# Designed miniproteins, single chains, continued (3): the designs that were tried, part 41

Each design is a single chain, and the fold is of that chain. pLDDT is the mean over its residues in the fold that is shown.

## One batch from the design tools (miniprotein)

Design m9393
Fold by ESMFold2-Fast:
Structure m9393 (fold): chain A 94 residues (1-94)
Amino acid sequence: SLIDELEELKEELEEIRNSDLSVEEKQKRMNEVINRTLKLLEEHDPEKAKEFLRRVLEAEFAAYQAGKSQEEILDVGTETAIEELERIIEELKK
């Protein structure tokens, strides 16, 4: 189901966040999960896909403007993506 697929994508992001991988490898894996999430959401609700991407990018840009490191910007983006996936999953369960 869509919920099961979104839950798996969220779990993958949590694993990336908690891993000891390099910033470069985390960025690569996060981008792959984000792209899969966008593809899946676009098939069901294109507006949710746009909103998801916008919120992640806005959070990353705010961290960048605040002078955060590349690692901290990545962490903010990953955390925001996890929070947005949790929000979407909760909405779909209603």
Scores: mean pLDDT 89

Design m9394
Fold by ESMFold2-Fast:
Structure m9394 (fold): chain A 81 residues (1-81)
Amino acid sequence: SSPLPDYSGLSDEEIIARLRELLEEAKKLLPNDPRVAKLEEQAEEVVEQLRTSTSPVVRAFYRQQLAAIERQLRDLIAEAE
């Protein structure tokens, strides 16, 4: 498994942009894969929660959830031929 990405010093928009790029790469390598679709849905939900939260600890929690989603996407990309 890929290591959990370090989001220190990154803005929410930078994290979201990078995650969106990885989702598009995963969709190209694994077209119509239900695992990719599930991760996309989970990412959209977490992004909404992150954007609506003003609490630093709650925001840190959602940023960590996005990091876990990114790691799962990177693992799927690495497994693709």
Scores: mean pLDDT 86

Design m9395
Fold by ESMFold2-Fast:
Structure m9395 (fold): chain A 80 residues (1-80)
Amino acid sequence: SAPPASVEEIKKKIIELLKKMGYSEEEAQAIVDGTEKGIELILELMEKENVLDEEPDPSASRFSPETIERLTKLRKERLA
């Protein structure tokens, strides 16, 4: 059996990825801590990105445009 990673470990990876995408550290923290539903959605989208992740590019976005749009929508829920 392969248990899932801890929530804290997942949060760290998400924050790192968001920072690479150009989000500020505080903004990334707000996304991760704002909604647990957001964490779950980001996790699923990260899994999809892993399939396409042949070579990590530190200057390029790790997520597809679809993923970015969904992340933006999650942020809007927080801003409301």
Scores: mean pLDDT 57

Design m9396
Fold by ESMFold2-Fast:
Structure m9396 (fold): chain A 88 residues (1-88)
Amino acid sequence: MELIEQAAKEAAEELTEEMKKAAEAGEDLSITPESAKERKRELLREKLTELSGGVEPSEEQIKQAEKIFDQILQQKAEQEAAQLLAEA
């Protein structure tokens, strides 16, 4: 479970930074929900493989990491919303 959580956290940070840099650069990235989902799974697989010392993750491990990834993004959004509310 710890490896899955770490992979989800690292993938969430990496994807967030990629999207932020692309938006700031005004790059013509055709980011569809489908391409974003595929990139998420690709990053999760890569991070899980790296953290396991080169062992390819199972689909179940990738699904677990996706759930944690989504929770991390939700938590981050809630923290940003709470900060804005506190400043208002």
Scores: mean pLDDT 72

Design m9397
Fold by ESMFold2-Fast:
Structure m9397 (fold): chain A 59 residues (1-59)
Amino acid sequence: MEESREAGEKAVAGVRAGQAAGSASEADANTGIENARKAAEEGKSPDEVDRAGALGVAG
């Protein structure tokens, strides 16, 4: 749980950094953040949380 939450925060920061660099729209970034947060809340591994966030941003 703790490691998953930390991974979720890192994934959110990564998605926001990508949005700031122009790599993702606001809607795509929000989807990525929500997916990463949900995966972290469900106790998924750090890799799975990161993947969920990235897939959300990719559409």
Scores: mean pLDDT 65

Design m9398
Fold by ESMFold2-Fast:
Structure m9398 (fold): chain A 90 residues (1-90)
Amino acid sequence: SSQVKKLKATLLILDHGLDALTNKEIADKVGISEATAKRVKSSLKKIQAESGTLLDQEVLEKYFDPKTAEALVNVLTGKLTQEEALQMLE
């Protein structure tokens, strides 16, 4: 699903750093378009600028659906593995 790929792109970006990977590298690794990779990266930069953190679920829900926001927080806090979080969105 698009939400599974969006979470996968988000986790990849955060693992390497917000500016470490090109939009093409993210797109190729996740199986999304460069435009989608650019939008995910832009959303993460806006979240960080607005809240100073990637753990504010209310701010995350402005850019991600509620289930994707919850899955992301649970991976970042160690409550779920990446694979468990991706299954949550299926």
Scores: mean pLDDT 81

Design m9399
Fold by ESMFold2-Fast:
Structure m9399 (fold): chain A 116 residues (1-116)
Amino acid sequence: LLKLPEELEKKALDKDKEVREEAIQKLLDLLKDKNLEVRLKAVEALEKILIYLSEQGEEYVPEVLSLINALTLIAKKEKNPEVVKKIKEALEKLLESKNPLVVEKAKEALKEIEAS
């Protein structure tokens, strides 16, 4: 089971948008898993994907913004403080993005999570 996030991470970096979207959705679903280690591994994989896509160029910006929205909603419902902390750390890394839309969205997400 712990190998699944690593396999999905590779697919989420695929050049094919449908392959990426399916892999990202499966990783987001793993953030709802009852096993804490599975959720932590899924956050680690999504962090790497989020940073990678944010560096690839303008055509990937909509996917990055969608992923930020999904992580924000999951963090607001997550009861374990370690998982919430890792999601916040992933979003904080996006504050260093060269794309101002990504930076603004990450700031909004962090504010919304802290208000919850």
Scores: mean pLDDT 84

Design m9400
Fold by ESMFold2-Fast:
Structure m9400 (fold): chain A 55 residues (1-55)
Amino acid sequence: MSVHDLIEQFSLAVVNRDLEGAEEYARQILEQTPPDSPIAKAVEAALERMREEGA
């Protein structure tokens, strides 16, 4: 599965408030991207916000 496909699935999980799915896709994205990349930072920030909002 490409990073692009994983980003699409992650975005869908975020929209559906599926924290479990979002965490799984975020993990796979972070395994395939450099830690200092804009995409890695964006994914981590979005996931953190979901946790803060209880979604």
Scores: mean pLDDT 79

Design m9401
Fold by ESMFold2-Fast:
Structure m9401 (fold): chain A 87 residues (1-87)
Amino acid sequence: SMVDEIEKILREAAGNPNASVEELLEKLEEVLRLLEKHKAPQEIIDEARRLLELFRELSKTVSAEEARLLALIALQEILDMVKKYEE
């Protein structure tokens, strides 16, 4: 399911404490593509894009550890939105 695939991406990101900003961006972009492939509601796709852009901008000014935390928060928020939609 879409939930299972996003949970896998979140676990991979959470399991790599040395993930670069580029790798974290790739994970967020992978989730966005997954949402589009599964034809998620436009509101969820738009919010995922907003979170991706926010992460891209914030990652320029924060530490690597803070960037990782921000990416995990964004991935979790997207996962929570998808879970609520699949209720």
Scores: mean pLDDT 86

Design m9402
Fold by ESMFold2-Fast:
Structure m9402 (fold): chain A 85 residues (1-85)
Amino acid sequence: MRETLEQQIRLERRQAEDFRKLAEKYKSQGRDEQAKKFERIAEIYERVAELLERALQSDPEEQEKLLEQISDLQGEALSMFFNLD
């Protein structure tokens, strides 16, 4: 579990970086609405990485609550991605 969570933290941070780069690209093209959506997705992935780091340092009860919050945030990011215009 710990090794999986550490890998997930790296993946979430990579996703945040990738979406931030997409936001900059769309902003440079004058596509402000799409840029804002990618910026929000990047913020969600950054938040997920932060919560995963906290989960690694938490007791089992707190870890379970944090993982539920992470699942909700990942669902939100996924929904936003598939609803991009």
Scores: mean pLDDT 80

Design m9403
Fold by ESMFold2-Fast:
Structure m9403 (fold): chain A 74 residues (1-74)
Amino acid sequence: DTDEQLARVLAEGEALRDRVLAELARAGDAGISVSELAERLGQEPETVSAVLRALEREGRVAYDPATGRYRLAA
């Protein structure tokens, strides 16, 4: 059923969001780049970047332009 597949894709998206937050927590104050996150999570950089931008809009992550890395906002 297409609806079951859609529900699974949405659940996988939530799981990816949680994994991104967990990797940011592990990286700590030093932060982590989009490419490092993509490699660790086995995802395309574009997919990881989209998740990070959503989390940044929510105030949960911050981008450091001096290092090119993302970290937890607080």
Scores: mean pLDDT 77

Design m9404
Fold by ESMFold2-Fast:
Structure m9404 (fold): chain A 75 residues (1-75)
Amino acid sequence: ELTVSTDKDTYKVGETLNITVTNGDGYWVVAPDGTRPAEPTKGTSGTVTFTTAGDYTIEAYKGGRTATKTVTVVA
């Protein structure tokens, strides 16, 4: 099944998040203010380094299916 996972549930500003998508095509990283990039990152793994504190949502997709994981970033 489509799943998304990260190394941790809580990160500090400046830390790098590792994303793993299982049985999916890609993902979006949604900012705490709800801003979503126009295009997803294609593929089943990736990294992001957070520069702003808040709750980020990683939204993975496969066709019309989605799976989400929220991570907390602290200053």
Scores: mean pLDDT 81

Design m9405
Fold by ESMFold2-Fast:
Structure m9405 (fold): chain A 95 residues (1-95)
Amino acid sequence: MERAKKRIEALSAFQKAVLEARKRVLETHPDGERAAREVSRIGAAVVADPEKGAELMLKNPELIEAGRIIAEAARVYDPETGELLKKAIDEAEKK
């Protein structure tokens, strides 16, 4: 029971992190509404297809800070997904 509860709590925390990242880009990005939509797309892709989520992060270098929030939360519920996202963010930051 404890293992399943922790996994559910970690996924809930990830969803809250995506909402927080979306709120931050909505308030700070010059085109906040577009940025918020992209953050939502990245969050959904990370859960459904981590490789596609990483690709979307790599293609959106202007959203690196939001991506870091999502990647850190992903590491808690799925460490492999979190590491994949961190690599994509690090590569986007270099470009």
Scores: mean pLDDT 77

Design m9406
Fold by ESMFold2-Fast:
Formats: structure tokens, sequence, C-alpha cells
Structure m9406 (fold): chain A 92 residues (1-92)
């Protein structure tokens, strides 16, 4: 299914962002841009996840602003979990 392959691609991109943030190889601006793009695509396909993704984005911005990389990583992992949840909603 094209939507499943798209969600897999989004999940792989988020995993890359998580790895790069853990190793200090990505800017806060790049992290936010990637997560905002993920939020927009998931909200378009599954609008029910938009409020939770918006809450995670607000927390992510606060952790990044404080230099709390561990907190930022946990919020990114929660975004990834929502992407995996959305994959389960695609019909067989």
Amino acid sequence: MPDLLRLIGIALRLIGVIIDLEWGRISDEEVLAEVEAVRDEIARLFPQYAPELDRLLRRLRRFLRRGDREGALRELERVLEIVMEAMREIPD
C-alpha cells in the first residue's frame, strides 16, 4: 500500500533524526523542521493524531530551548510511536 510505504519512510527519517540528535549531528532548527513535516503529513492522513502531535511538538520545542537533549529524545520517540500506531490503522 502506498500509504504504508510513506509511513515507513517517515519512521525511518525520524529514526535518523533521533540518532543524529543523540550524537549532536543535527541542529535544533532541523529537528523541529523534520518533526513539523511529520506532524503535517500524519495529521493530513489521520487527523485524530493532530492534537497529540501538537502537544509533543510544544514539549519538544521547550526541551530543545533548554538544551535538554534527553527530554527532546523522549518526545521524538513518542512521535515515532504515533507514526507506528498510524501504520496499524491502514486496512489489510
Scores: mean pLDDT 83

Design m9407
Fold by ESMFold2-Fast:
Structure m9407 (fold): chain A 92 residues (1-92)
Amino acid sequence: MEEVRKRIEEAVEVLKEYIRKHADPEEAERAIKELERLKEEILSVELDLEEFERELERVRAEMAATSTFKDPEVAEALAVLAAAARLVEKKR
């Protein structure tokens, strides 16, 4: 679904910016490359929008229980990427 693809691309960009602001340059470069690789893997799999939204709700609930992230945009980006990654593992 185009909507899932856009959400994943937006999440990756948010996380890249966060990494660039908070990590050492060498660590940032490695983390960004890993993130781009994960994005390509996720986008290579056809994800159902309804399944994605259900998994995203579960991840959001789990993250809300920990209350560790101050930045809601970063928290949402992590939730989107985690939900998509979980569905990719199930699809094979």
Scores: mean pLDDT 76

Design m9408
Fold by ESMFold2-Fast:
Structure m9408 (fold): chain A 69 residues (1-69)
Amino acid sequence: VTEEAARAAVKIADTDGDGRVSYEEAVQAGFLLGLDPEKTREALKKVDTNGDGYLSYEEAVKGLLEAAK
């Protein structure tokens, strides 16, 4: 998985257009990349520095890249 592909998937999954993604939207982005949903959730929790249940695009991309390792 490339950073470019991860960013594209996150943008597609952001259906609310709020400039952030929920964990569910980020998991859907991971699914588009062929990633396991559980592994993706674990990786996303490691990058969620806000603890508000939402991820910036940068956090979501980082989490997806970690899940792809």
Scores: mean pLDDT 73

Design m9409
Fold by ESMFold2-Fast:
Structure m9409 (fold): chain A 90 residues (1-90)
Amino acid sequence: SDIEDMELAIEGLKKLLEEVKKETDDEKARQLAIDGLKELLKEVKNPIARGGLEAFLSTLENNNVTKEQIINGLEGLIKKLEEELKKLKE
């Protein structure tokens, strides 16, 4: 189900966000986020969710980012996918 797959993506990102928040080192937070996004991309099939995950993964792989920037990026992606989930339910 597109709804269930989108919910899986949102739940996975929320879990990843909490793990990143516990990290004290920017480089460890970045690697944790990269690894978490790659794992979600193995499970998530929804093309909108995959597109958001792939775009954020590319940003993390190509830039030196702080933990705060990673948190802001994850929160933004979660919000975007929650808005897309709302459209799927209406």
Scores: mean pLDDT 88

Design m9410
Fold by ESMFold2-Fast:
Structure m9410 (fold): chain A 95 residues (1-95)
Amino acid sequence: SPARQLAIEMSEGVARIALATMKLTSEDPKHKKAIEEALDLMLQLFGRLRQARSLAEAQALVDETLDQIKNIPGLSEEDIKFLEKILQELLAAYE
């Protein structure tokens, strides 16, 4: 649907800007690397979500990606919660 495509595009834009800002303001090389890895996973997810036909498919992809993000060394709980919020808001477009 057009609303779903717009939600994916907006979520991708928010994720790109937020993670780029986090990387620019971080002084920790491990944190910078973790942010880059999180961004790569998020961008791969957005590509997959464009092909998801149901909320169940979208939820499974989001859950898989969040599990991968939670396993990245150097990412804070606050970073993870922020990314989770972006993805939870996006899932509303699949209802």
Scores: mean pLDDT 85

Design m9411
Fold by ESMFold2-Fast:
Structure m9411 (fold): chain A 100 residues (1-100)
Amino acid sequence: SSEQEKLKEQLDMAIGLLKSTLEALEKGELSVQQAASTLATALTVIRNAIKNGLDKETVLKALETLIEIAEKAVELYPDNEEIKKILEEAKKLKEEVLKE
């Protein structure tokens, strides 16, 4: 449906921004606060996609990408509690999606 296509486009844009955010963070071109904000926004987009019935496979792939990027962000900034919390929430959400 057009609504499902819109959700997928929003998700794809959020994931694209995450990948760019990680690259900028690794190069020191982005603040840790901006990285945390982008990760939190992507998690919100994924939660909204789930609530609006986007397919499990697409949602799971997006969650796996978010988790991978968040894990890299934690490696770069191991003392940042906000990024760690986002990673924990994303992992919990993945477990919930996998049960259904």
Scores: mean pLDDT 85

Design m9412
Fold by ESMFold2-Fast:
Structure m9412 (fold): chain A 79 residues (1-79)
Amino acid sequence: GHLLQLQKLFEELGVSPEKAQELAELSETGSLVEVAEKLLELGVDPETFKLAAKAVLPEKDAETLVKLYNSVLEDKQLK
């Protein structure tokens, strides 16, 4: 993923610019799964994430990240 696009996505989710930068940096050092887990811990629901991703990212990237987010949520619910 592109760092700038991910930062803008997190800002659209209502995350502060400083926290959005932290999450974008986590995307470089960790996996997108770790970022998704952090967003779920912050209380970002899947519908809010889907709307923000579609607003900020190209359609292909938005679909990929939305599927990842739903997958992480399902994995946590099955444990």
Scores: mean pLDDT 74

Design m9413
Fold by ESMFold2-Fast:
Structure m9413 (fold): chain A 82 residues (1-82)
Amino acid sequence: SMAEKEAKIEKIENLVKERIKLRKEFYDNYATGTAEGIAKADELHKKIVKIDEEINKMLDELSPEEQKEAYKRIKEIVKKEL
């Protein structure tokens, strides 16, 4: 259904937003140059990798039409944050 397609794309959008937030936290912690900051950055990097794997898996499960819409929405999110 259209509602199921929208729900899938919204989940991908939320994962992309979470990834951007974690990436910012990664750089903030890494920039401290402290042992604690580097350890926190490593933890955050592992979380980012897991989110990237989930995003890729979800994108692969979409139809070509749904993928096109998902990529369009991802591009708009990235454009606002980067």
Scores: mean pLDDT 87

Design m9414
Fold by ESMFold2-Fast:
Structure m9414 (fold): chain A 75 residues (1-75)
Amino acid sequence: SVEEIVKEAEKLIASKDPSNIERIIELAEKLVELGEYETAERILSEAKKVFPKSKKIFEALIRVGVERLKEVVLG
């Protein structure tokens, strides 16, 4: 469920362990697959605050934002 994905992602972010970055991105991408773009962006934004030098998180956040705009605005 969306709630379980969010809880796992928040737990991984709270660990502050860089080895969890790829898993956090995978969970955010799973939320995108479920149409939960705003929740995915929120999780990646929280992760960026904890891992501010991670280009992988920054790139994932941009991808989710672009995907959301394409589906909502460009119809």
Scores: mean pLDDT 83

Design m9415
Fold by ESMFold2-Fast:
Structure m9415 (fold): chain A 75 residues (1-75)
Amino acid sequence: IEKELQELQALGREVGALYAKRRDELPEALRERFEAIDRKVQELHTIKDEEERLKAIRELIEELRALRAELEGLA
C-alpha cells in the first residue's frame, strides 16, 4: 500500500502539472475526466476497508497513467 500511495501521489503531481500547463487547450472530455479522478482520490479517505481502498488506489493509478499519456500526446 505504501508503494501504491507513493505512485499515486507522483502520478497525481505529474498529471496535475500537465493539466495546469494545457488547461485552456484541453478538450472538455479530458477536463471532466481529470475532475472525476480528482474527486475519487479525495474520496479514498472515506473507504474504511483496507483491501477496497488498495483496489481503488490501483484503479486510480491506471486511470492517471492513461490520462497522463493522453495529455502528453497533446504536446
Scores: mean pLDDT 76

Design m9416
Fold by ESMFold2-Fast:
Structure m9416 (fold): chain A 70 residues (1-70)
Amino acid sequence: SALREELIALLRELKEASAALSDEEAGRRGVEAAEGAIRYVEENELPEELLREAIAHVRALLAAVREVNA
């Protein structure tokens, strides 16, 4: 699924962005959350509508995390 692959790629970017946070504790929690989300997506067959909603949400969250680190 192209949507599933896109979501996993975005979650990997979120993990990387979280790891780069100046607040090491916040970064660790962000990495753990992203890793858990990646595992969940890999282990579960999610409907396309939910994948699209998750992609939009993760994109917004990734932008916010990058803004904090700027």
Scores: mean pLDDT 85

Design m9417
Fold by ESMFold2-Fast:
Structure m9417 (fold): chain A 117 residues (1-117)
Amino acid sequence: TFLDWLTRHFTPEQREAFLKGYEKGKEFAKKNSEEEVRQTLAELTRELVDEILEKYWDKLSLSEIFMLEMIRKDPDPAAAARGIAEFLRRLSQRVELPVEIVEKAGFLLGLADALEE
């Protein structure tokens, strides 16, 4: 599945955190309006991009910084959330990501998937 592909290079702890976040995101979407879910997704995706830029600035290439800025400016919040999840999958192969960041990415993907079905 797409989730298995995204998490295959994560540690067991990171995979557990991502899936926990994903479940929480889907649960949040069930309890809130579509508009509230879209606004939350857009805001939290932007915040996660900013956190990654701040924490990993010295470890990011110029093209990776450009990619994060494109994700941040994406008018489709669901596409932006998937973009950040895929970016973190690639970054995890080079950088040890804390479970807190991975759980946040999972939460965003859970919100994004709920908006499409």
Scores: mean pLDDT 84

Design m9418
Fold by ESMFold2-Fast:
Formats: structure tokens, sequence, C-alpha cells
Structure m9418 (fold): chain A 74 residues (1-74)
């Protein structure tokens, strides 16, 4: 379960980072309006993609150090 959760997070993060990096400034602004969690993150697509990648890396590390959180995250 933990190994599958980590794999899914890595795949999800990689796909999301690639998607965000492809967005225009207008598309990033629209995404931030639709996802309130992104409101305080960088407005530039490249900077936003980097911030998202860092968050996924931190989440993966947290899950690897605290396997019990897999049940809460799912």
Amino acid sequence: MLEEAVKRLREEGERLVAYIASLSEEEVALLRERVPELADLPVDAAALAEAVRAQYEEAIKLLEENPELVEEAL
C-alpha cells in the first residue's frame, strides 16, 4: 500500500508539474481562481510548477517516514 501510494504521488506530481509548466499566464490565473489552495502560490507557470513539485516531494517524504498516514491520505 505505501509503495503504491508513493508511486501514485510521484506519477501524479510529475504529470501535474508538466501540465502547469505548459500553461499561459491567463491559464494559471484561471487555475488559481478554481483551486483556492493555489491562491498564495507563484503566478508564473514555471515557479508554480516548481512549488508543486516541492510539495509532492515533501508529501512523499512524509509518507515514507510516517507510513500510517497512507490510510489518512487515501
Scores: mean pLDDT 71

Design m9419
Fold by ESMFold2-Fast:
Structure m9419 (fold): chain A 64 residues (1-64)
Amino acid sequence: MKEEEQKRNTRLVELARKAGASDEEVKEIEDLGEKLVSHIDTPDPLTAARLTGLMLRAIGDSLD
């Protein structure tokens, strides 16, 4: 895996944890992030939207 891909994945995980994501949500974000980077040239908008949805959901959970 390229260093830039690893840094991107780590950043997403850190942002999710900072937003109050559970360990389960963090793992889902990691899995979706890896799927997204597998299509590096053109990110899949559906996968990106789902990843964003999980992050927003984690923020919502932290407010509840």
Scores: mean pLDDT 63

Design m9420
Fold by ESMFold2-Fast:
Formats: sequence, C-alpha cells, structure tokens
Structure m9420 (fold): chain A 89 residues (1-89)
Amino acid sequence: SFEENLKKFKEMAEAAKAAGDYKSAAEYLGAIAAGLTYQGKYEEAAKYAEEAIELAKKGDPSLLPALEAVLLAAQGKFEEAEKLAKELE
C-alpha cells in the first residue's frame, strides 16, 4: 500500500542519515515528498522536499534540480515544476 511504502522510505531515509549517507537520504526524502504531493498532502510534501534539498547540498548537488521541481509541485506550482522537469530531460 502507499502507507506501507511511505513507512519503508521513512525508515530507509533515517538509516541513511544515521550512516552519513546524505545522497541516499536525499533520494528517499525526495521520493516521500513526490508521493505525498501525489496524495495532495502538500504541506508535508514541502517539508520533506526542503530536507531532501539540504541533504543533497551535502551529499550530491546533482540531485538539486529534480528536488527543486518536487518542491515546486509540493507548493502547488505545477506549471513551474513541469517546465523545470522538462528542462532536465
């Protein structure tokens, strides 16, 4: 289920953070943010996307454009998110 997948991704993100694996933590938190946005949980999604962005700055800045698109979508800025995602293709 979505709830079971969300729980797994949260556990994986926490484990990655504890291990200092900021790249994997950012990827898991970004996936959580995208899933929450799809469910219409924008406030929660934005919080996860912002944390993912901060961790990506430390672990893998190449993730930033994709995470910024996720944050825009979480903020309800779907047209801006789509434009940015298209530029990344």
Scores: mean pLDDT 86

Design m9421
Fold by ESMFold2-Fast:
Structure m9421 (fold): chain A 78 residues (1-78)
Amino acid sequence: MEELKERALELGKKLLEEGASVAEVADAIFRLAMQAGLSAEEAARLTAEVLEELKPLLSEEDQKEAERIARILRENAM
């Protein structure tokens, strides 16, 4: 779990540096988790946690988007 989370964080950082949107980062992390063998619910929770850890790297506008996406993922368990 922790190793996958670190990989997801590094992927998210790289995508943000390349100009990806928060939604694109969330989608990429979710797909990474699913490919690693996590269920959709587990992938959604991991994605929400990673988005929270990436918030300090985001603009104020993107932080609001990350919080919204993370909330939806946790509440609906996709």
Scores: mean pLDDT 81

Design m9422
Fold by ESMFold2-Fast:
Order: structure tokens, then sequence, then C-alpha cells
Structure m9422 (fold): chain A 74 residues (1-74)
């Protein structure tokens, strides 16, 4: 089913976009440099996992999202 792979790929593109925006959010004072570095790394890791299009990749992306949410709630 190609539709699922397409959605995962679009999700990965959005996560890469988030990683690119993180430095601007840090500069705006909404995140610390440490939070920004962690979120950027998690977003890139999740994007790579989603690009794999596997169930294992989805699990990795979900774990990365949980880590990111924990950082944002600090």
Amino acid sequence: MEEEKELLRKGAEQLRGVAEMVPKVVEAGMLTEEQGEKLKKLALEAAKALEDGTEEGKEKALKAAEEAEKILKE
C-alpha cells in the first residue's frame, strides 16, 4: 500500500522542516540551546525512521516524539 508510505514520507519532510526551524525558535528565546539541540536531533532521527517506511521505523518515530514532548513540557 503506497498511500501509507507517502504519508510517512510527508511526515518525515515535516520533521526535517521542524529541525530546520528549531534554531530560529532558540534564537527567539522560546527554547534553550540544549532543548533545541535535543529536539533537532529527535526530529531528524524520527524523519529517518519514517523514511524507512517500516513498522520498526514507526516505533522509533513514536519514541522520538515521546522524548520531544517530555522536553517541551520542561
Scores: mean pLDDT 75

Design m9423
Fold by ESMFold2-Fast:
Structure m9423 (fold): chain A 87 residues (1-87)
Amino acid sequence: SDAELEREYRKHLGHLRALTAYAKSQLDAAAQAEVDALEAAAVRRLEEVHRESLRNGWSPEEHRARLDEVLAEYLAGVEAVFRRQRA
């Protein structure tokens, strides 16, 4: 149902925002700017996935899988920022 898709979308947005806040608390100002850019890109991708799911009638399973991919890519980007800060 659309309500199930909306709930999963909001859950992923909440996780993304919480992860961003935590990551920024551990980083200097330049690295924080990189994480802000990663968050902005991930938010846009989550919005697009959600919009396409509603438009194309994707299953809750497919919708969740695609949202999980966005979050995984975001986390990989944040991990790369942490690695560069340590170098």
Scores: mean pLDDT 88

Design m9424
Fold by ESMFold2-Fast:
Structure m9424 (fold): chain A 62 residues (1-62)
Amino acid sequence: MEEALKEVLEWVARQYSLPASDPELQARVREALEENGGDVEAAKERIDEWLRSLGLDLPPPR
């Protein structure tokens, strides 16, 4: 779980320019990983949906 948590947090930091040290973000990523049995891709989708619901501007894909 530790490495999966780190991977999702680094992905969020890169895609959304958010600090990976944010405790709310860390809690949300942990919850998404637990609900999806450690599936990094499913956790990324869950976090993307959550951030989108907050109205965050998405960086262009590269």
Scores: mean pLDDT 73

Design m9425
Fold by ESMFold2-Fast:
Structure m9425 (fold): chain A 102 residues (1-102)
Amino acid sequence: RVEDYVAGVRERLEEARRVAGGAETLTAEEFVAFMQELSGLTSEEAIAAFRELFAAADTDGSGVLTDRELLDMLLSILSTFMSDEEVAAVRAALEAYLASLR
């Protein structure tokens, strides 16, 4: 359900912000730590996959992942099994949440 996905992604964004010390950006190391917490996967293969995912999400090559880049990555993953309407609803709710933090 859209509400369940919004809650799940929101919790993950809150965790990412905790790992980053409340900053608006995550380093590659912070992102890997976040993904390990999220997935429970800590193997070298999982770490390598998370680093590749970070590189793909960091489209401007800044070396950090913004809340919007993280959101876009998470919504891209969700779009593989959700409708465009559901993804749009999740995006709208999370954009409102992120705006409340800034």
Scores: mean pLDDT 69

Design m9426
Fold by ESMFold2-Fast:
Structure m9426 (fold): chain A 67 residues (1-67)
Amino acid sequence: IDQEEIDEAMKLMREGVLKSSSHRSPLSIEAYDLIEQGKLEEAEELAKKDPNKVDSDTLLSLIKAKK
């Protein structure tokens, strides 16, 4: 697993979330911020509580790949 590719993917996803902030929950944005900061456990908890299951599953997959 190439960590640089994972970091690039996360950056692109974060930028996508920020550009679509009007229809994204604050929890999704905070979870992305926590993953970027390396706080994977806190990001995982927020992702699990996110009512948007698609975003939640995507975030959990990224967290799993970073562990």
Scores: mean pLDDT 68

Design m9427
Fold by ESMFold2-Fast:
Structure m9427 (fold): chain A 82 residues (1-82)
Amino acid sequence: MKVKVTLPDGTTVVIEASQLPQFLESLGVSADAPVLVELPDGTVISVTASQLPEILSKLEVGETVRVLLPNGTVLKITVLSK
């Protein structure tokens, strides 16, 4: 499953969803760190960074979530393909 991650500076990266925990570690966020995920319906859930691929697998292609990292950074993650 491919996802597009949009950083606060407008930079975008396309990665496999399974690579998200490693990508977040490159941003200083550990796999066990809590993140807040705002789903497309406006529901906010608290998960670990390592659980993000599972959460994204439940979304439809074209849906976007907002992810609040522990350092206050907000990412936009869009599902591109399954």
Scores: mean pLDDT 82

